# Designed miniproteins, single chains: the designs that were tried, part 8

Each design is a single chain, and the fold is of that chain. pLDDT is the mean over its residues in the fold that is shown.

## One batch from the design tools (miniprotein)

Design m267
Fold by ESMFold2-Fast:
Structure m267 (fold): chain A 73 residues (1-73)
Amino acid sequence: SKLEELEERKKRLEEVIRKIKELIEKKEYDKALELAVKELNLSPDVSLHVAFSALGIELAAVQFEIDLLKKKE
Protein backbone atom coordinates (compact mmCIF):
# COMPACT_ATOMS: atom_id res chain seq x y z
CA SER A 1 0.00 0.00 0.00
CA LYS A 2 1.02 3.65 -0.34
CA LEU A 3 1.17 3.97 3.47
CA GLU A 4 3.58 1.00 3.71
CA GLU A 5 5.79 2.49 0.95
CA LEU A 6 5.89 5.86 2.78
CA GLU A 7 6.72 4.20 6.15
CA GLU A 8 9.56 2.27 4.46
CA ARG A 9 10.86 5.51 2.86
CA LYS A 10 10.68 7.22 6.29
CA LYS A 11 12.75 4.43 7.92
CA ARG A 12 15.42 4.71 5.18
CA LEU A 13 15.62 8.50 5.52
CA GLU A 14 15.84 8.31 9.34
CA GLU A 15 18.70 5.77 9.07
CA VAL A 16 20.59 7.94 6.55
CA ILE A 17 20.10 11.10 8.66
CA ARG A 18 21.31 9.23 11.79
CA LYS A 19 24.46 8.06 9.97
CA ILE A 20 25.15 11.57 8.63
CA LYS A 21 24.82 13.03 12.16
CA GLU A 22 27.34 10.45 13.43
CA LEU A 23 29.77 11.38 10.62
CA ILE A 24 29.38 15.11 11.44
CA GLU A 25 30.10 14.39 15.15
CA LYS A 26 33.30 12.60 14.00
CA LYS A 27 34.13 15.65 11.80
CA GLU A 28 33.98 13.45 8.66
CA TYR A 29 32.23 16.22 6.70
CA ASP A 30 33.28 15.02 3.22
CA LYS A 31 31.87 11.53 3.90
CA ALA A 32 28.67 13.06 5.35
CA LEU A 33 28.22 15.18 2.20
CA GLU A 34 28.84 12.17 -0.11
CA LEU A 35 26.17 10.13 1.71
CA ALA A 36 23.61 12.98 1.54
CA VAL A 37 24.32 13.68 -2.16
CA LYS A 38 24.01 9.96 -3.01
CA GLU A 39 20.67 9.52 -1.15
CA LEU A 40 18.97 12.46 -2.94
CA ASN A 41 20.99 12.30 -6.21
CA LEU A 42 22.18 15.91 -5.78
CA SER A 43 24.95 17.81 -7.58
CA PRO A 44 28.39 17.24 -5.99
CA ASP A 45 28.89 21.04 -5.77
CA VAL A 46 26.20 21.55 -3.10
CA SER A 47 27.25 22.36 0.48
CA LEU A 48 26.74 19.93 3.37
CA HIS A 49 24.24 22.42 4.89
CA VAL A 50 22.12 22.42 1.69
CA ALA A 51 22.29 18.60 1.33
CA PHE A 52 21.41 17.96 4.99
CA SER A 53 18.58 20.52 4.83
CA ALA A 54 17.21 18.75 1.71
CA LEU A 55 17.15 15.43 3.62
CA GLY A 56 15.21 17.07 6.47
CA ILE A 57 12.69 18.55 4.01
CA GLU A 58 12.24 15.13 2.34
CA LEU A 59 11.65 13.45 5.74
CA ALA A 60 9.12 16.16 6.71
CA ALA A 61 7.30 15.72 3.36
CA VAL A 62 7.09 11.92 3.83
CA GLN A 63 5.85 12.34 7.43
CA PHE A 64 3.23 14.87 6.26
CA GLU A 65 1.89 12.39 3.66
CA ILE A 66 1.79 9.59 6.28
CA ASP A 67 -0.17 11.83 8.69
CA LEU A 68 -2.52 12.95 5.90
CA LEU A 69 -3.30 9.33 4.89
CA LYS A 70 -3.93 8.33 8.53
CA LYS A 71 -6.35 11.28 8.99
CA LYS A 72 -8.24 10.55 5.73
CA GLU A 73 -9.20 7.08 6.95
Scores: mean pLDDT 83

Design m268
Fold by ESMFold2-Fast:
Formats: structure tokens, C-alpha cells, sequence
Structure m268 (fold): chain A 86 residues (1-86)
């Protein structure tokens, strides 16, 4: 569970870097994968686990950046990935 949360954090941070670089396609792929791993981690260790909280915070920042950029399709894909892993 914790290993999945740590990987989700890494992917969410990579998504944020891709967003800052204007690489929206790569950022979307990374954020969607982060969302899947985060959902699996939450199932394994719970939503209040420190590693899960860190990954969720990073992914939330990415989602906010997608909203600011008007990338609503990316936001929808991230939400779908989070829900599908449940």
C-alpha cells in the first residue's frame, strides 16, 4: 500500500513538472496513472495514511492546474481513473 502511494506521489510530481512545461498530453497520462495508484493505495492503507495524504495533495495541485488551463477533459480522465480503481 505505502509503495503504491509513494509511486503515486512521484507520478503526480512528474505530472506537475510536465504541466509547468506546457506538456499537457504527458501531464494527463502521468496524472491518470497517479490517480489509479492512489486509489489502490487508499484501499490498502486508508485515506489518512501520511503517504496517501502527500500523494493526494500533489495530485490535487495537478488537477487545479488543469482547471486553470481549461483542460476539463484531463480532469474528467483523472476522476474516472480514481473511481475505476475502487
Amino acid sequence: GEELAEEALRLAEEALRALLAGNFEEATRLAVEAARLLALAEKAVGSSHPAVVRADTALTMAVLYFYIEGRHDAVDAIVEAREAAL
Scores: mean pLDDT 84

Design m269
Fold by ESMFold2-Fast:
Structure m269 (fold): chain A 66 residues (1-66)
Amino acid sequence: EREEKIEKVREELLARAKAGENIPEREEYSDLTDEELEELLRRLLEEYLKTTEDPEARAAIERTLA
């Protein structure tokens, strides 16, 4: 269900963040509703800020959150 989809996406994105990869685009999560995607991305942006030390990634996240 939705919760399972969100959890899978979250785990995948956290793994990508740990690998130093950029935040994925909306198109990778087309199966989520707009509300679910927005909430998920907001949480993931905050998690990337805690985890990543890549200055370009941090700048992109901060720009998106602003």
Scores: mean pLDDT 63

Design m270
Fold by ESMFold2-Fast:
Structure m270 (fold): chain A 63 residues (1-63)
Amino acid sequence: MSLGESMMQSSVSQAKQGNDQLALNSAKQLAKQGKYDEVKKAADQLEKLGHDKVAAQARKLAD
């Protein structure tokens, strides 16, 4: 598993536990590393889990 995939899964896991700010921080770290594909995948998974606001914020990091 790549570092980017690991950080993406960490973001999703934090959101499932109700830690939306930690989930967003993990996505922000991926964006700082230029891993925009992983940020978009995290946002897609967050949206499927019903965390639409966090997903929208994560997508903005990939812009």
Scores: mean pLDDT 75

Design m271
Fold by ESMFold2-Fast:
Structure m271 (fold): chain A 102 residues (1-102)
Amino acid sequence: DPAELREVDKQVQELVEKGDFEKAQKLQKEAMKKLVERELPAYIAANSGKADEDIEIHEALVLASILGYLENDPNYLADKYRALGADDLADRVAKMVALASS
């Protein structure tokens, strides 16, 4: 629901402005998890088997990447792709994570 997401964004921004980063991160993580579970299967269907240059930047992919960072779990996105049967996208994310960790 776009209206629910705008309200969460507003609450996160207010918490950040107050310096309450822990509450902001928790609220943001919960909202991102809901979006990832809803949107990621459609993103996989649209992008599995494509080259990097042909892949559309999708909100669910961006949110899943941020959520992995907030969870301190660099494998979060790769694990989600594998759970949904997208081993090609999972392998690609795992390779990118390995390069970033070098």
Scores: mean pLDDT 70

Design m272
Fold by ESMFold2-Fast:
Structure m272 (fold): chain A 55 residues (1-55)
Amino acid sequence: SEAAAQAAAGARGQAARDTVLELIKDPEKFKEWAEKQNAPETLEIVLEVAKRREA
């Protein structure tokens, strides 16, 4: 259902925001958190953030 899809998208968005906040505080925690994730969509967002930091 569309409601279930939106709930899942919201949860992923929240996780991405939490990741960004942790990257600012402690990149080591971010690495450990990312390793636990098995969702390519979440990893893509994380990689985009890391790429921007290089620029």
Scores: mean pLDDT 62

Design m273
Fold by ESMFold2-Fast:
Structure m273 (fold): chain A 68 residues (1-68)
Amino acid sequence: SAEVEELLAKAEEALKAGDLETAARYLKQASRLRGLGGFEELVDEALKVPDPEQRREALATLLALLKS
């Protein structure tokens, strides 16, 4: 869907900018449009990762999974 692709592109831009809260919001919106139950909880868990680099990596992994 064009809407999902746009949201994933915005999430990727936010991750590159280090804006993890914005990236998480776009990933959650994309997951809702795809009907993926439980994915928002995975995004929230990624945001709770204490190490900033591991937190960014976790969100990047979730972005890659949504692109698949």
Scores: mean pLDDT 87

Design m274
Fold by ESMFold2-Fast:
Structure m274 (fold): chain A 83 residues (1-83)
Amino acid sequence: VPLVDPEQVLADIEAAAKREPTDNELIALSILAAHSQSAEAYVKLAEIAYKRGDKETAISWYEKALSLDPENEKARELLEKLK
C-alpha cells in the first residue's frame, strides 16, 4: 500500500507545473511520488524536468516510472526519444 495518496501527489504536481516549480519543489514532489508508488507521478515530473532542459533528470524519472509500470507506453516512447 502506498504511504501517500497517489491522486493527491498528481494534483500537487499539476499545480506546481502551472507555477513553474523550483528545483526544491521538484525534489519534494519526487519524494512524494516515490512514497505514492505512482508511475503517472514520475511521468509528469519527467515532463516538467524535460521542459526545463534537464534531460538527465527526465531520463531518471521515466526509468522510475517504467520500473513501477513497465507497460506505460508514454514513458517508453519519451525515454527512447531522450536516449
Scores: mean pLDDT 76

Design m275
Fold by ESMFold2-Fast:
Structure m275 (fold): chain A 63 residues (1-63)
Amino acid sequence: MFEPGDIARAVRDVPDIPGIILGLREGDLVEVLRVYSNGEVLARNLATGEVGVVGASDLERVE
C-alpha cells in the first residue's frame, strides 16, 4: 500500500506513546520512511518533524 517517500494523511487522532507510537491529529500529513510487514509504517510528521511508528490503517495516501 505505502512506499518510502509517500505522503499520507492521518484519518484519525493517534495518541502519542513516546518511543513507540507517533502521535497524530486527524488531518496531519506524514512522510512514509519505511513500511513494515506487520502493517505498521515509520513516518515523519511534516508539521512537527517528529518520527515514529504508526498503523497503516490510521493513514490514507494523498492523491
Scores: mean pLDDT 77

Design m276
Fold by ESMFold2-Fast:
Structure m276 (fold): chain A 97 residues (1-97)
Amino acid sequence: DPRRRRLVEAALLGWRMAKENYSDEEIQAIVDAQKAAGWDDEDLEAFALGYFLAKYYGMTEEQVAAFVSQTPEERRKLLVERKMSVKEAAEYLAANA
């Protein structure tokens, strides 16, 4: 799925920038460059999600990729119906990929 791959790549860029401790100014410059290159709101949301998961949950690259590769509905099922934390859901998805 080319669209799913693109969203995962956007999220992994966010993860990488979080792990390498990029400044807000450097993050904004990359976001502006990617918007100029054709990123839409969904790409920006995936980037922000990857950054958040890395900074707040300390997720690995594999965990972020597995979590973001799921649809919002699939993520909701793990979090709400199975009562997983975001970290537990990502660990489960990475282990079962």
Scores: mean pLDDT 80

Design m277
Fold by ESMFold2-Fast:
Structure m277 (fold): chain A 56 residues (1-56)
Amino acid sequence: MEEKIIEMFSNPDEKERKKLEKELAKEIDEILKKMTPEEKLQLLEKIKKWMKEGLE
């Protein structure tokens, strides 16, 4: 997943970026479906911390 995120942002081709975006969305959905409630909670806590630190 992280590899595709880096490739998406570094890729100058708009068509390739859109393709990677769709693949990332699909991978995120599949990961979320496979995650345990504990893993989902940890992910949400990381996102909340990142948002708080990013706003300040």
Scores: mean pLDDT 67

Design m278
Fold by ESMFold2-Fast:
Structure m278 (fold): chain A 88 residues (1-88)
Amino acid sequence: MALELVEKAEEYFKKAVEAAKAGKYKEAVEYYKKALEYLGEAARAIEEARESDPELAEEAFRRIAELQKEVEENKEILKEAFAKAKAE
């Protein structure tokens, strides 16, 4: 279900930011990659859902837009985490 994939993306993104703030840079990168994977799967599932459940597709699009905004807001923290993880 598209909403479940969005929820997983939100969960892993939150874990990525928390790990980055805790100095767990490798873990932060891993969680962020998982969040992006689920976002990609959610986008595909939304496209499928548009024909059968347009209301669910609209809700999923709205939540993805909110998550993308949170990604932009935490862009610098995540960029630093990636740089630190690569330096290790």
Scores: mean pLDDT 81

Design m279
Fold by ESMFold2-Fast:
Structure m279 (fold): chain A 78 residues (1-78)
Amino acid sequence: MEEARKYAEKALEYVKKGDLKKAEEYLDKAIEILISTGDLDLEVAAGMARIQLAVGKLIGDEAGGLEEAAKILIKATE
């Protein structure tokens, strides 16, 4: 759990730095951990994060999509 939160926080940090490639890498690592838990609430949060990233890419706001996705994962790891 703490490792997933740390990766989500790093993803948000890299979005703020403009390194979207590293942001997506850390976001994917956080998502993988949450899905691996088998917890339904965490799986839903991971799915919502993926949707935000996909929508961001589709509308040309990948940074915004990554930021919202990272925030969802951080909240889910309370």
Scores: mean pLDDT 85

Design m280
Fold by ESMFold2-Fast:
Structure m280 (fold): chain A 99 residues (1-99)
Amino acid sequence: MSKEELEEEVIEALIDMAYAIGKISNDPETAAKLIEKLLPEVTSPRAKARAYLHLGEAYYKMDKKEIAKKFYTEALDLARQSGDEELAKIAEEILKKIE
């Protein structure tokens, strides 16, 4: 593993933890703020796709559906660019349910 790859893995884990903390505390606003703070450190399209998916989920829980749809759309586009078929499928299924 390169140092850059290791840093991306750590950032992905921190994004997942931020989302998990938001779910456990029932505080989607805190989850969104933590993810948004980490987002500038994210360089890979795959890691960005994951971050945007979690942001979409947090904003949806805050009843900000239009903002959530925007983040889910960005997650889908980035997942398709990175070849992350599972993440792309998840984002597409969520977008179909919101519409």
Scores: mean pLDDT 79

Design m281
Fold by ESMFold2-Fast:
Structure m281 (fold): chain A 79 residues (1-79)
Amino acid sequence: ADLNEEGAILFRLGRYDEAVERYTQAIKLDPNDALAWNNLSIALEALGRTDLAEEARVLSEKPEPSAEKVNELISRIEA
């Protein structure tokens, strides 16, 4: 909740990299946070990281997304 709110504020300020960091932290705490996944996808798209945004969107549609796939995506985002 709080990390999603921080991310939304950063996104509104045009601080997309920092918004992605907050949404990524929210997902690390709760990989089932559909709001964090959706917001992460939008922020990644704003950064032009369209492939990562697409993967985040796909993961947001799955109940209990694979920890392996979640960790793989996070590693690529943080690279």
Scores: mean pLDDT 82

Design m282
Fold by ESMFold2-Fast:
Structure m282 (fold): chain A 72 residues (1-72)
Amino acid sequence: SEREKILKLIAEILRLIGDILDLEKEKEKIKEKLEKGEISEEEAKKKLKEIDEKIKKLRKELEELLKKLREL
């Protein structure tokens, strides 16, 4: 049913938002470690790039799901 499709889309959207927020928190932790000298600038740069690429992919998936939700 249409209602079930909407609820499933909302659930997936909420999961993606949660995953993005968790990655943003991980990014903040890497920045804190860099500030404290617990990680090298090179290692921090590498990890931040990997996290940014993951966030970019999840944001694209989120935009596609939001588009589907708007079309319902």
Scores: mean pLDDT 88

Design m283
Fold by ESMFold2-Fast:
Structure m283 (fold): chain A 65 residues (1-65)
Amino acid sequence: LVLSESDKQELVKLLMEKFGLSEAEATAVVELLEKEEVEAAVKLLKEKSGATGEELTDVVMEVLS
């Protein structure tokens, strides 16, 4: 998955606002998504916020809409 710089910034912001992640944690999730390591991204999100992979998908779809 290739994200524009604008998409990455918006994803970081939404992850911080919706799941309470720090900027560093949100950035790490976005970097894993760029590497197509979706399982690792979901695992990190669960560890830091308790959110699900479905919730991560919803946020990504919001940015792409």
Scores: mean pLDDT 78

Design m284
Fold by ESMFold2-Fast:
Structure m284 (fold): chain A 55 residues (1-55)
Amino acid sequence: SAGAEAVKKRLEELGREAGKLVGEEARKLYMQGAEDPSKMGEYSQQVGALLDKAK
């Protein structure tokens, strides 16, 4: 669905940015979200928090 695609795309972008800014921990969260889509919201929030710390 459009909603699921939007969440996936945002998670992918957040994972790439967080990986560059905060390292391997953020990449692992992104990969876990990709493997378990039911947890995408939770992992997206965790990656967002890492990005906020990297600001």
Scores: mean pLDDT 67

Design m285
Fold by ESMFold2-Fast:
Order: structure tokens, then sequence, then C-alpha cells
Structure m285 (fold): chain A 71 residues (1-71)
């Protein structure tokens, strides 16, 4: 999976996506519920046939983001 593949399946969702090594950082745009973002990321990974992954909530308050690590 590439950053481009993930960007395509998450197109239109209120998130920013960055690649950090073998992990992807998904940052919700202001006013977006982090749990909704997690649900959308899981659905995106399912579409890409990725089953071996870990999702971590990181940061606090307004700086909360999601780290997606592929195994």
Amino acid sequence: MTLIDLEKVLKGYPVEIRKEGDSFIVTPLPGTDIDVVIDHVKKALDKLKITDYEIKKKGSGDDTYIEVTLK
C-alpha cells in the first residue's frame, strides 16, 4: 500500500494524511470527530485488503491524531 492508495480511498473525508516511515499519520480537520475518522480509516484499509495493521490514537485535545502502522 502507498500513500496515494490510502489518499484515494479516503478522498472527500475531512482528514490530512502523511507518511512517516512505514506508518501513516491521519489528522482530522477541525470539528471532526476522531472516532468517525477511525471508522473511515478501518473501512479504507478493508477496501485495500489490509488486515494486519495497528491504529493508535496519539496527542491530546485539539492535537489528537491517528497513527496507522502496517505489519
Scores: mean pLDDT 76

Design m287
Fold by ESMFold2-Fast:
Structure m287 (fold): chain A 74 residues (1-74)
Amino acid sequence: SSTREYLEELFKKDPEKAIELAEEYARRAEQAGAYALAAEMYDLLSKILEKKGDKERAEEARKRAEELRRQALE
């Protein structure tokens, strides 16, 4: 997606800003009740965190994406 491409390019220039924006996008989607979109954004956040080497936060984001994906199917 265009959002993924934007955040991946931003990560090359400013990793902390890319993580902050990915977190914001994921959180806003979740607050809006857009659970499928929120799951996709948490998956993207997880991948960005893995690229930075933050495995703990990446795993937390991945688990949140899995939970939200299950809730979107209810």
Scores: mean pLDDT 83

Design m288
Fold by ESMFold2-Fast:
Structure m288 (fold): chain A 63 residues (1-63)
Amino acid sequence: SKMEKAKEIAEKGGKLIAEGAMLYSGAESAEVEIEVTDDSVKVTVKAGDLEVVSEGKLSNMGV
């Protein structure tokens, strides 16, 4: 389904953001949270004191 593909893409993107956030913050680990609705995807990455939130509409992702 479109939601499953969006979730897979978000998980890959979240992993890359987590790696960058860990390097930037100096944290040894990062937490990645993904929330998928019928019209949006929200990715939250927490690494040390750094929190990155990215939200997009599924219609804008072309999936």
Scores: mean pLDDT 75

Design m289
Fold by ESMFold2-Fast:
Structure m289 (fold): chain A 86 residues (1-86)
Amino acid sequence: MTVVLILKNASERSKESAYGAAKAGEASGGSAEVKEEGGTVTVTLKNAGPGGAIAMIGAAVDSFVEGGTMSEKKNGDTHTITATGA
């Protein structure tokens, strides 16, 4: 499956978590792309294995527990996780 993580107003910790999730996804045989623009970090992980998917969820949860908001959307084989206020 494809997992897209969008971290809005990302802290340095949330950015580190996002880059860590991308590396975990690639180590699991996936393909990861990380994009930073204006405080937003987007990670797109194609062919996500279980370890990569869990790492992406972990990064979103870290952002949420810093007083932000979290939402999830699934379309076909693409799972999009958005977290804000990290």
Scores: mean pLDDT 77

Design m290
Fold by ESMFold2-Fast:
Structure m290 (fold): chain A 94 residues (1-94)
Amino acid sequence: SMLDEAVRAHHRLTKLADADPKTQTPEVASKLTALGLLLVSARNDPSELVADLEAALELAKEIAELAEKAGAEETAKAARELAELLERALEELR
């Protein structure tokens, strides 16, 4: 499912951010944790699915911007890929 792909993309993004000193910041870590919790909520509560995915999309975009400003190209790319997956999931639900 697209949600399972988003969970895998989030795991990859977290690993890349943790590996790059440029993105080893409390702000990036906080946003990654919040995004992960929203994806868990989306899996467990269908009534919150759209709201959780919309919030996760905004966090993925914010992480991409922070990674771009830091010069963390691989992390920024992974965050954009996650954002694209979340946008596609939302379009299928609308």
Scores: mean pLDDT 87

Design m291
Fold by ESMFold2-Fast:
Structure m291 (fold): chain A 74 residues (1-74)
Amino acid sequence: MDEEREQRLIEELKAAIEAGDAEAALAAVEELRRLALELAEKELKDASEEEREKVLAEVEALFEALKRKALELA
C-alpha cells in the first residue's frame, strides 16, 4: 500500500505544479517526505544508529531539494 500511496502523492504533486499551485505542491512534497521517512525507518530496523542517521539525513536533503524545485516549477 505504500507504493500506491506514493504514486497518489506523486500525481498530486504533478497536478499542483501543472496548475501553478505552490501551496498544493509543497503539501504534496511534505506528505512524500513523511512517507519516505516512515519507509526508511522500517527498512533500517536492524541498521546501526550511524547508518540510520546517515540515510535519514540523505532523505531529508533530497526532499529539501525537491521542495525548492517544486516551488520553481509551480
Scores: mean pLDDT 78

Design m292
Fold by ESMFold2-Fast:
Structure m292 (fold): chain A 68 residues (1-68)
Amino acid sequence: AEEAAKRIEELLIESGKVSEEEARRIAKGVETALRNNDLAALEKAVEEIRELAGEEVAKRVREIIEET
């Protein structure tokens, strides 16, 4: 969970479409959702990423989540 969240944070920062603070907030949300197996929270986080960073980044984040 923590490793996946770190990868997601780095991807969001690298995209240049969100601030470091936003990237950290979103990544923390994903970590919590993964720890709790909260599929609704994971879906919400992926949608937020899609809105802020676009479809390609959201797809990459979903792939990271699936590897976890």
Scores: mean pLDDT 80

Design m293
Fold by ESMFold2-Fast:
Parts: C-alpha cells; sequence; structure tokens
Structure m293 (fold): chain A 55 residues (1-55)
C-alpha cells in the first residue's frame, strides 16, 4: 500500500512537470515528445489507481 501510494505521488509529480514543460514549449518536436510522455503517465497513473482501489 505505502509503496504503491509513493509511486502514484511520484508519477503525479512527473505529470505536472511535463504539463508545465508543454505549456512553455514552442518547438513542435519537443511538444510531440511531451504529449507522448503525458499520455503514457496518465495511463500508468490510471492503472495504479485501479490496483489501489482493488486492494
Amino acid sequence: AAALQAQLDYLRGELATNRRLLAESTDPVERRVLEWAIGHLETEIARLEAQLAAA
């Protein structure tokens, strides 16, 4: 439980950072990479939240 919560908190922090970088970025290649990273983080967070809810 504690380890899973810590991992969720970490990923939520990473998501917030990537969203900030995307808001500041004007480079189309960098923006594509950040959009991909954000999508991946959202998927991982949803998966871990589902696991935590099932416990």
Scores: mean pLDDT 85

Design m294
Fold by ESMFold2-Fast:
Structure m294 (fold): chain A 63 residues (1-63)
Amino acid sequence: MVGDIAVALHPFPKMSPDELALSEGDKVLILEVVDDRWVRAKSLETGEEGLVPRSLLRVIGRA
């Protein structure tokens, strides 16, 4: 997972400052697996970083 590129399966609205807002189909680089539910990712669309639900992401390749 860390170092993988993933795609957002659904829109994710940002609810806290440490989260990353994503639109459906947005690609991210996975930076850290925080726990069973959350990863820290960087948006390849905007360059912003934050927490997203692990279940939102489908891995599509490596960076």
Scores: mean pLDDT 80

Design m295
Fold by ESMFold2-Fast:
Structure m295 (fold): chain A 63 residues (1-63)
Amino acid sequence: DIDVAMVRMVLGVLKATGLEELSEELRRLVVGILQRLSEEQQEEVAALSPLAAELVAEARAEK
């Protein structure tokens, strides 16, 4: 799935870079994408890392 692959790529970039201002904008983008995923896709993303699980929880809370 393109959306899952995109989220994986963004999370990889966040780990490699360290700009807090850019991280806030990317966080909002990732949460917005996660809100469009199915529950199964969200669970798959949450399994990738603790940060991914936190972002999935945030997306579900803001829906």
Scores: mean pLDDT 67

Design m296
Fold by ESMFold2-Fast:
Structure m296 (fold): chain A 67 residues (1-67)
Amino acid sequence: AEAYYNRGNARFNAGDLDGAIADYTEAIRLKPDFAEAYNNRGLAKLAKGDVKGALADLKLAAELRAK
């Protein structure tokens, strides 16, 4: 999970938003409670203009951190 998350962060910083979203999605698949991966996938979606997808991921990240 962390390896995909770290690669997703590198891709996000490089401006590869689609690659970042794909890597965060794999991190979440391997670790469904990975709040940081949901948060960063939400930020990548927001950067692409997917406001609805971003809000869903950011809300879920906040809920996971509250547990």
Scores: mean pLDDT 83

Design m297
Fold by ESMFold2-Fast:
Structure m297 (fold): chain A 57 residues (1-57)
Amino acid sequence: SAAAQAAAFKAKMQKQADLNMKLLKEINERMKSVKTPAEREALHREALEQSLKEREG
């Protein structure tokens, strides 16, 4: 039913939000020490890949 689908979606969103918050903290800390755009882009890409893997699960 639509209600069951909505509940499952909310559960996934909450899990993803918690993981994204943790990843953002780690990236922000690392970004303090990186100076090149390439290094910042690499960290950003890693965060996106991790978020996508959690969404796929």
Scores: mean pLDDT 75

Design m299
Fold by ESMFold2-Fast:
Structure m299 (fold): chain A 61 residues (1-61)
Amino acid sequence: NADEYLEKAKKLLEEGKYEEAVRYFSQALQIDPTNQEALDLLAEAYRKLGKEGEAEGIRAA
């Protein structure tokens, strides 16, 4: 479920595995597109990867 993917993504973000974290946050958002925590943390993961454009797109959505 969305919570399971969100927990995995948070753990990956803590471990510095930003690309993997992006994948799991995206899975959580496929299940619950309005999850603000997942949106905020996905934007954070994109910033950690130097992908400011992707982070901007998430905040605008």
Scores: mean pLDDT 78

Design m300
Fold by ESMFold2-Fast:
Structure m300 (fold): chain A 106 residues (1-106)
Amino acid sequence: SRKERLEKEIEELSKKVDAMLQELGVTDEAKIERYREYLKSLSVEQQIFLLLAETEEARFGGKESKERALYFIKAVIEQARELLKEGKYDEAESLIKAVKTALENL
């Protein structure tokens, strides 16, 4: 089903981001949750805009910029997971697509 496909994509992206954070030697669930709470106050379109802006800066930045971008990506993945749980498949898929683009641009 569409739900099962999107759940699998979310899980694969989550594992990829976790591996990238581990390679940088950083894991901070509290920072991820803080970004997630901020994103909850925004529209899907605003979340996508911020995600792409953070990853663009990270392309030319140091370790701290890459760490921040990865935390933003992780927070957006968790937002997509919640939207999927609510049956908002189109919004969840839009966030998943944005995450894929963000990871390609890092």
Scores: mean pLDDT 84

Design m301
Fold by ESMFold2-Fast:
Structure m301 (fold): chain A 61 residues (1-61)
Amino acid sequence: MLSSEEAARVVGIAIRLVGLALDGASEEELRKVGEEEAESLENPLAQKEVREMMERILKEL
């Protein structure tokens, strides 16, 4: 179960990744940033949510 702080952080990471994509970041850059942000999270479920969100963003490009 995610804490409110972890959930807010996951949302913040998603907003950042979308912003980078709109600013013209490459797939490689988005994967690198997404992976680094996921690894900074303590909860494996939060890490999984960030990685799944990154893959969705990349699919919609």
Scores: mean pLDDT 79

Design m302
Fold by ESMFold2-Fast:
Structure m302 (fold): chain A 65 residues (1-65)
Amino acid sequence: MERMRETAERILRYFRDLGIEAEVEVRDGELVVRVGEAPATKLSGGLIGAMGLAFEAGLSVRLEK
């Protein structure tokens, strides 16, 4: 649980540093990431980074709109 929360906070900070509004929720053992409007290139980079952070922590990540 604590590792999932820590990873969620890292993902939120990562998107914040990119200037993207994001929300992270824990559902069914997965990190669910919702992102606001941003250019496609910026979103792609943000998503790849978020997936990398989750993978390093051994957690599943799911993108929702």
Scores: mean pLDDT 75

Design m303
Fold by ESMFold2-Fast:
Parts: sequence; C-alpha cells; structure tokens
Structure m303 (fold): chain A 113 residues (1-113)
Amino acid sequence: SPVEELVERILALEDELIALLRELAAASTDPALRAWLEEQVAAEETYREALRVLLAARDLEGLRALLREMIAEYDAVIASLAARLDPASYARLAAILEEIRALAEEAVALIDA
C-alpha cells in the first residue's frame, strides 16, 4: 500500500538518523553532549521498533498515532539539536529529520483519506 511504502522509507531514514547520531556521539569530546546523543539514539531505536511492529501488524490506527507523536515532537527535537550542535552537524541531522517529518505527514494524510 502507499502507506506501507512511506513507512518503509521512514524506517530507512531512521536507520540513517541513528547511524549519524552514533557517529556524532563517538566523535564528541564533551561527555554531556555524548550522553545526550546516546539518549537520542535510544529514543529513535524505540520509535523505529514501534514503527516496525505496527507496520507488520498492519495497524493503521497505531501507525497514525505514533506518526502524529513523532510530528508533534519534531520542533522540540530540532530546537534541542540547534542548541547543542555545531552548524554542520545540526544541518546533517535536521535534513534527515525534515524528510522523516514530511513522509510522516504524508502517511498520516493517506491514513485519514
């Protein structure tokens, strides 16, 4: 289905996001920033697993609820990244997050149609 295709694309971007967060955590010389980035990895791994479970179950109501939660948290995540990261690292993460948000909004719109 078109919803399944969008969620599969979100899952691929979640894998990219987690890999980049791990890269930035490993490169960080600031223990507080490293710990915060590792917390972001854990949060994204939780969303990724939840999306996989709901997709496998074909639970459209569950997918809608989780995707709406991800969209609602977007502004706070972007603000936290902007406050903590250098501009180049911020730009890399923000690009992936913006693509995830756009796909999540599209998937929710299709579920609501």
Scores: mean pLDDT 90

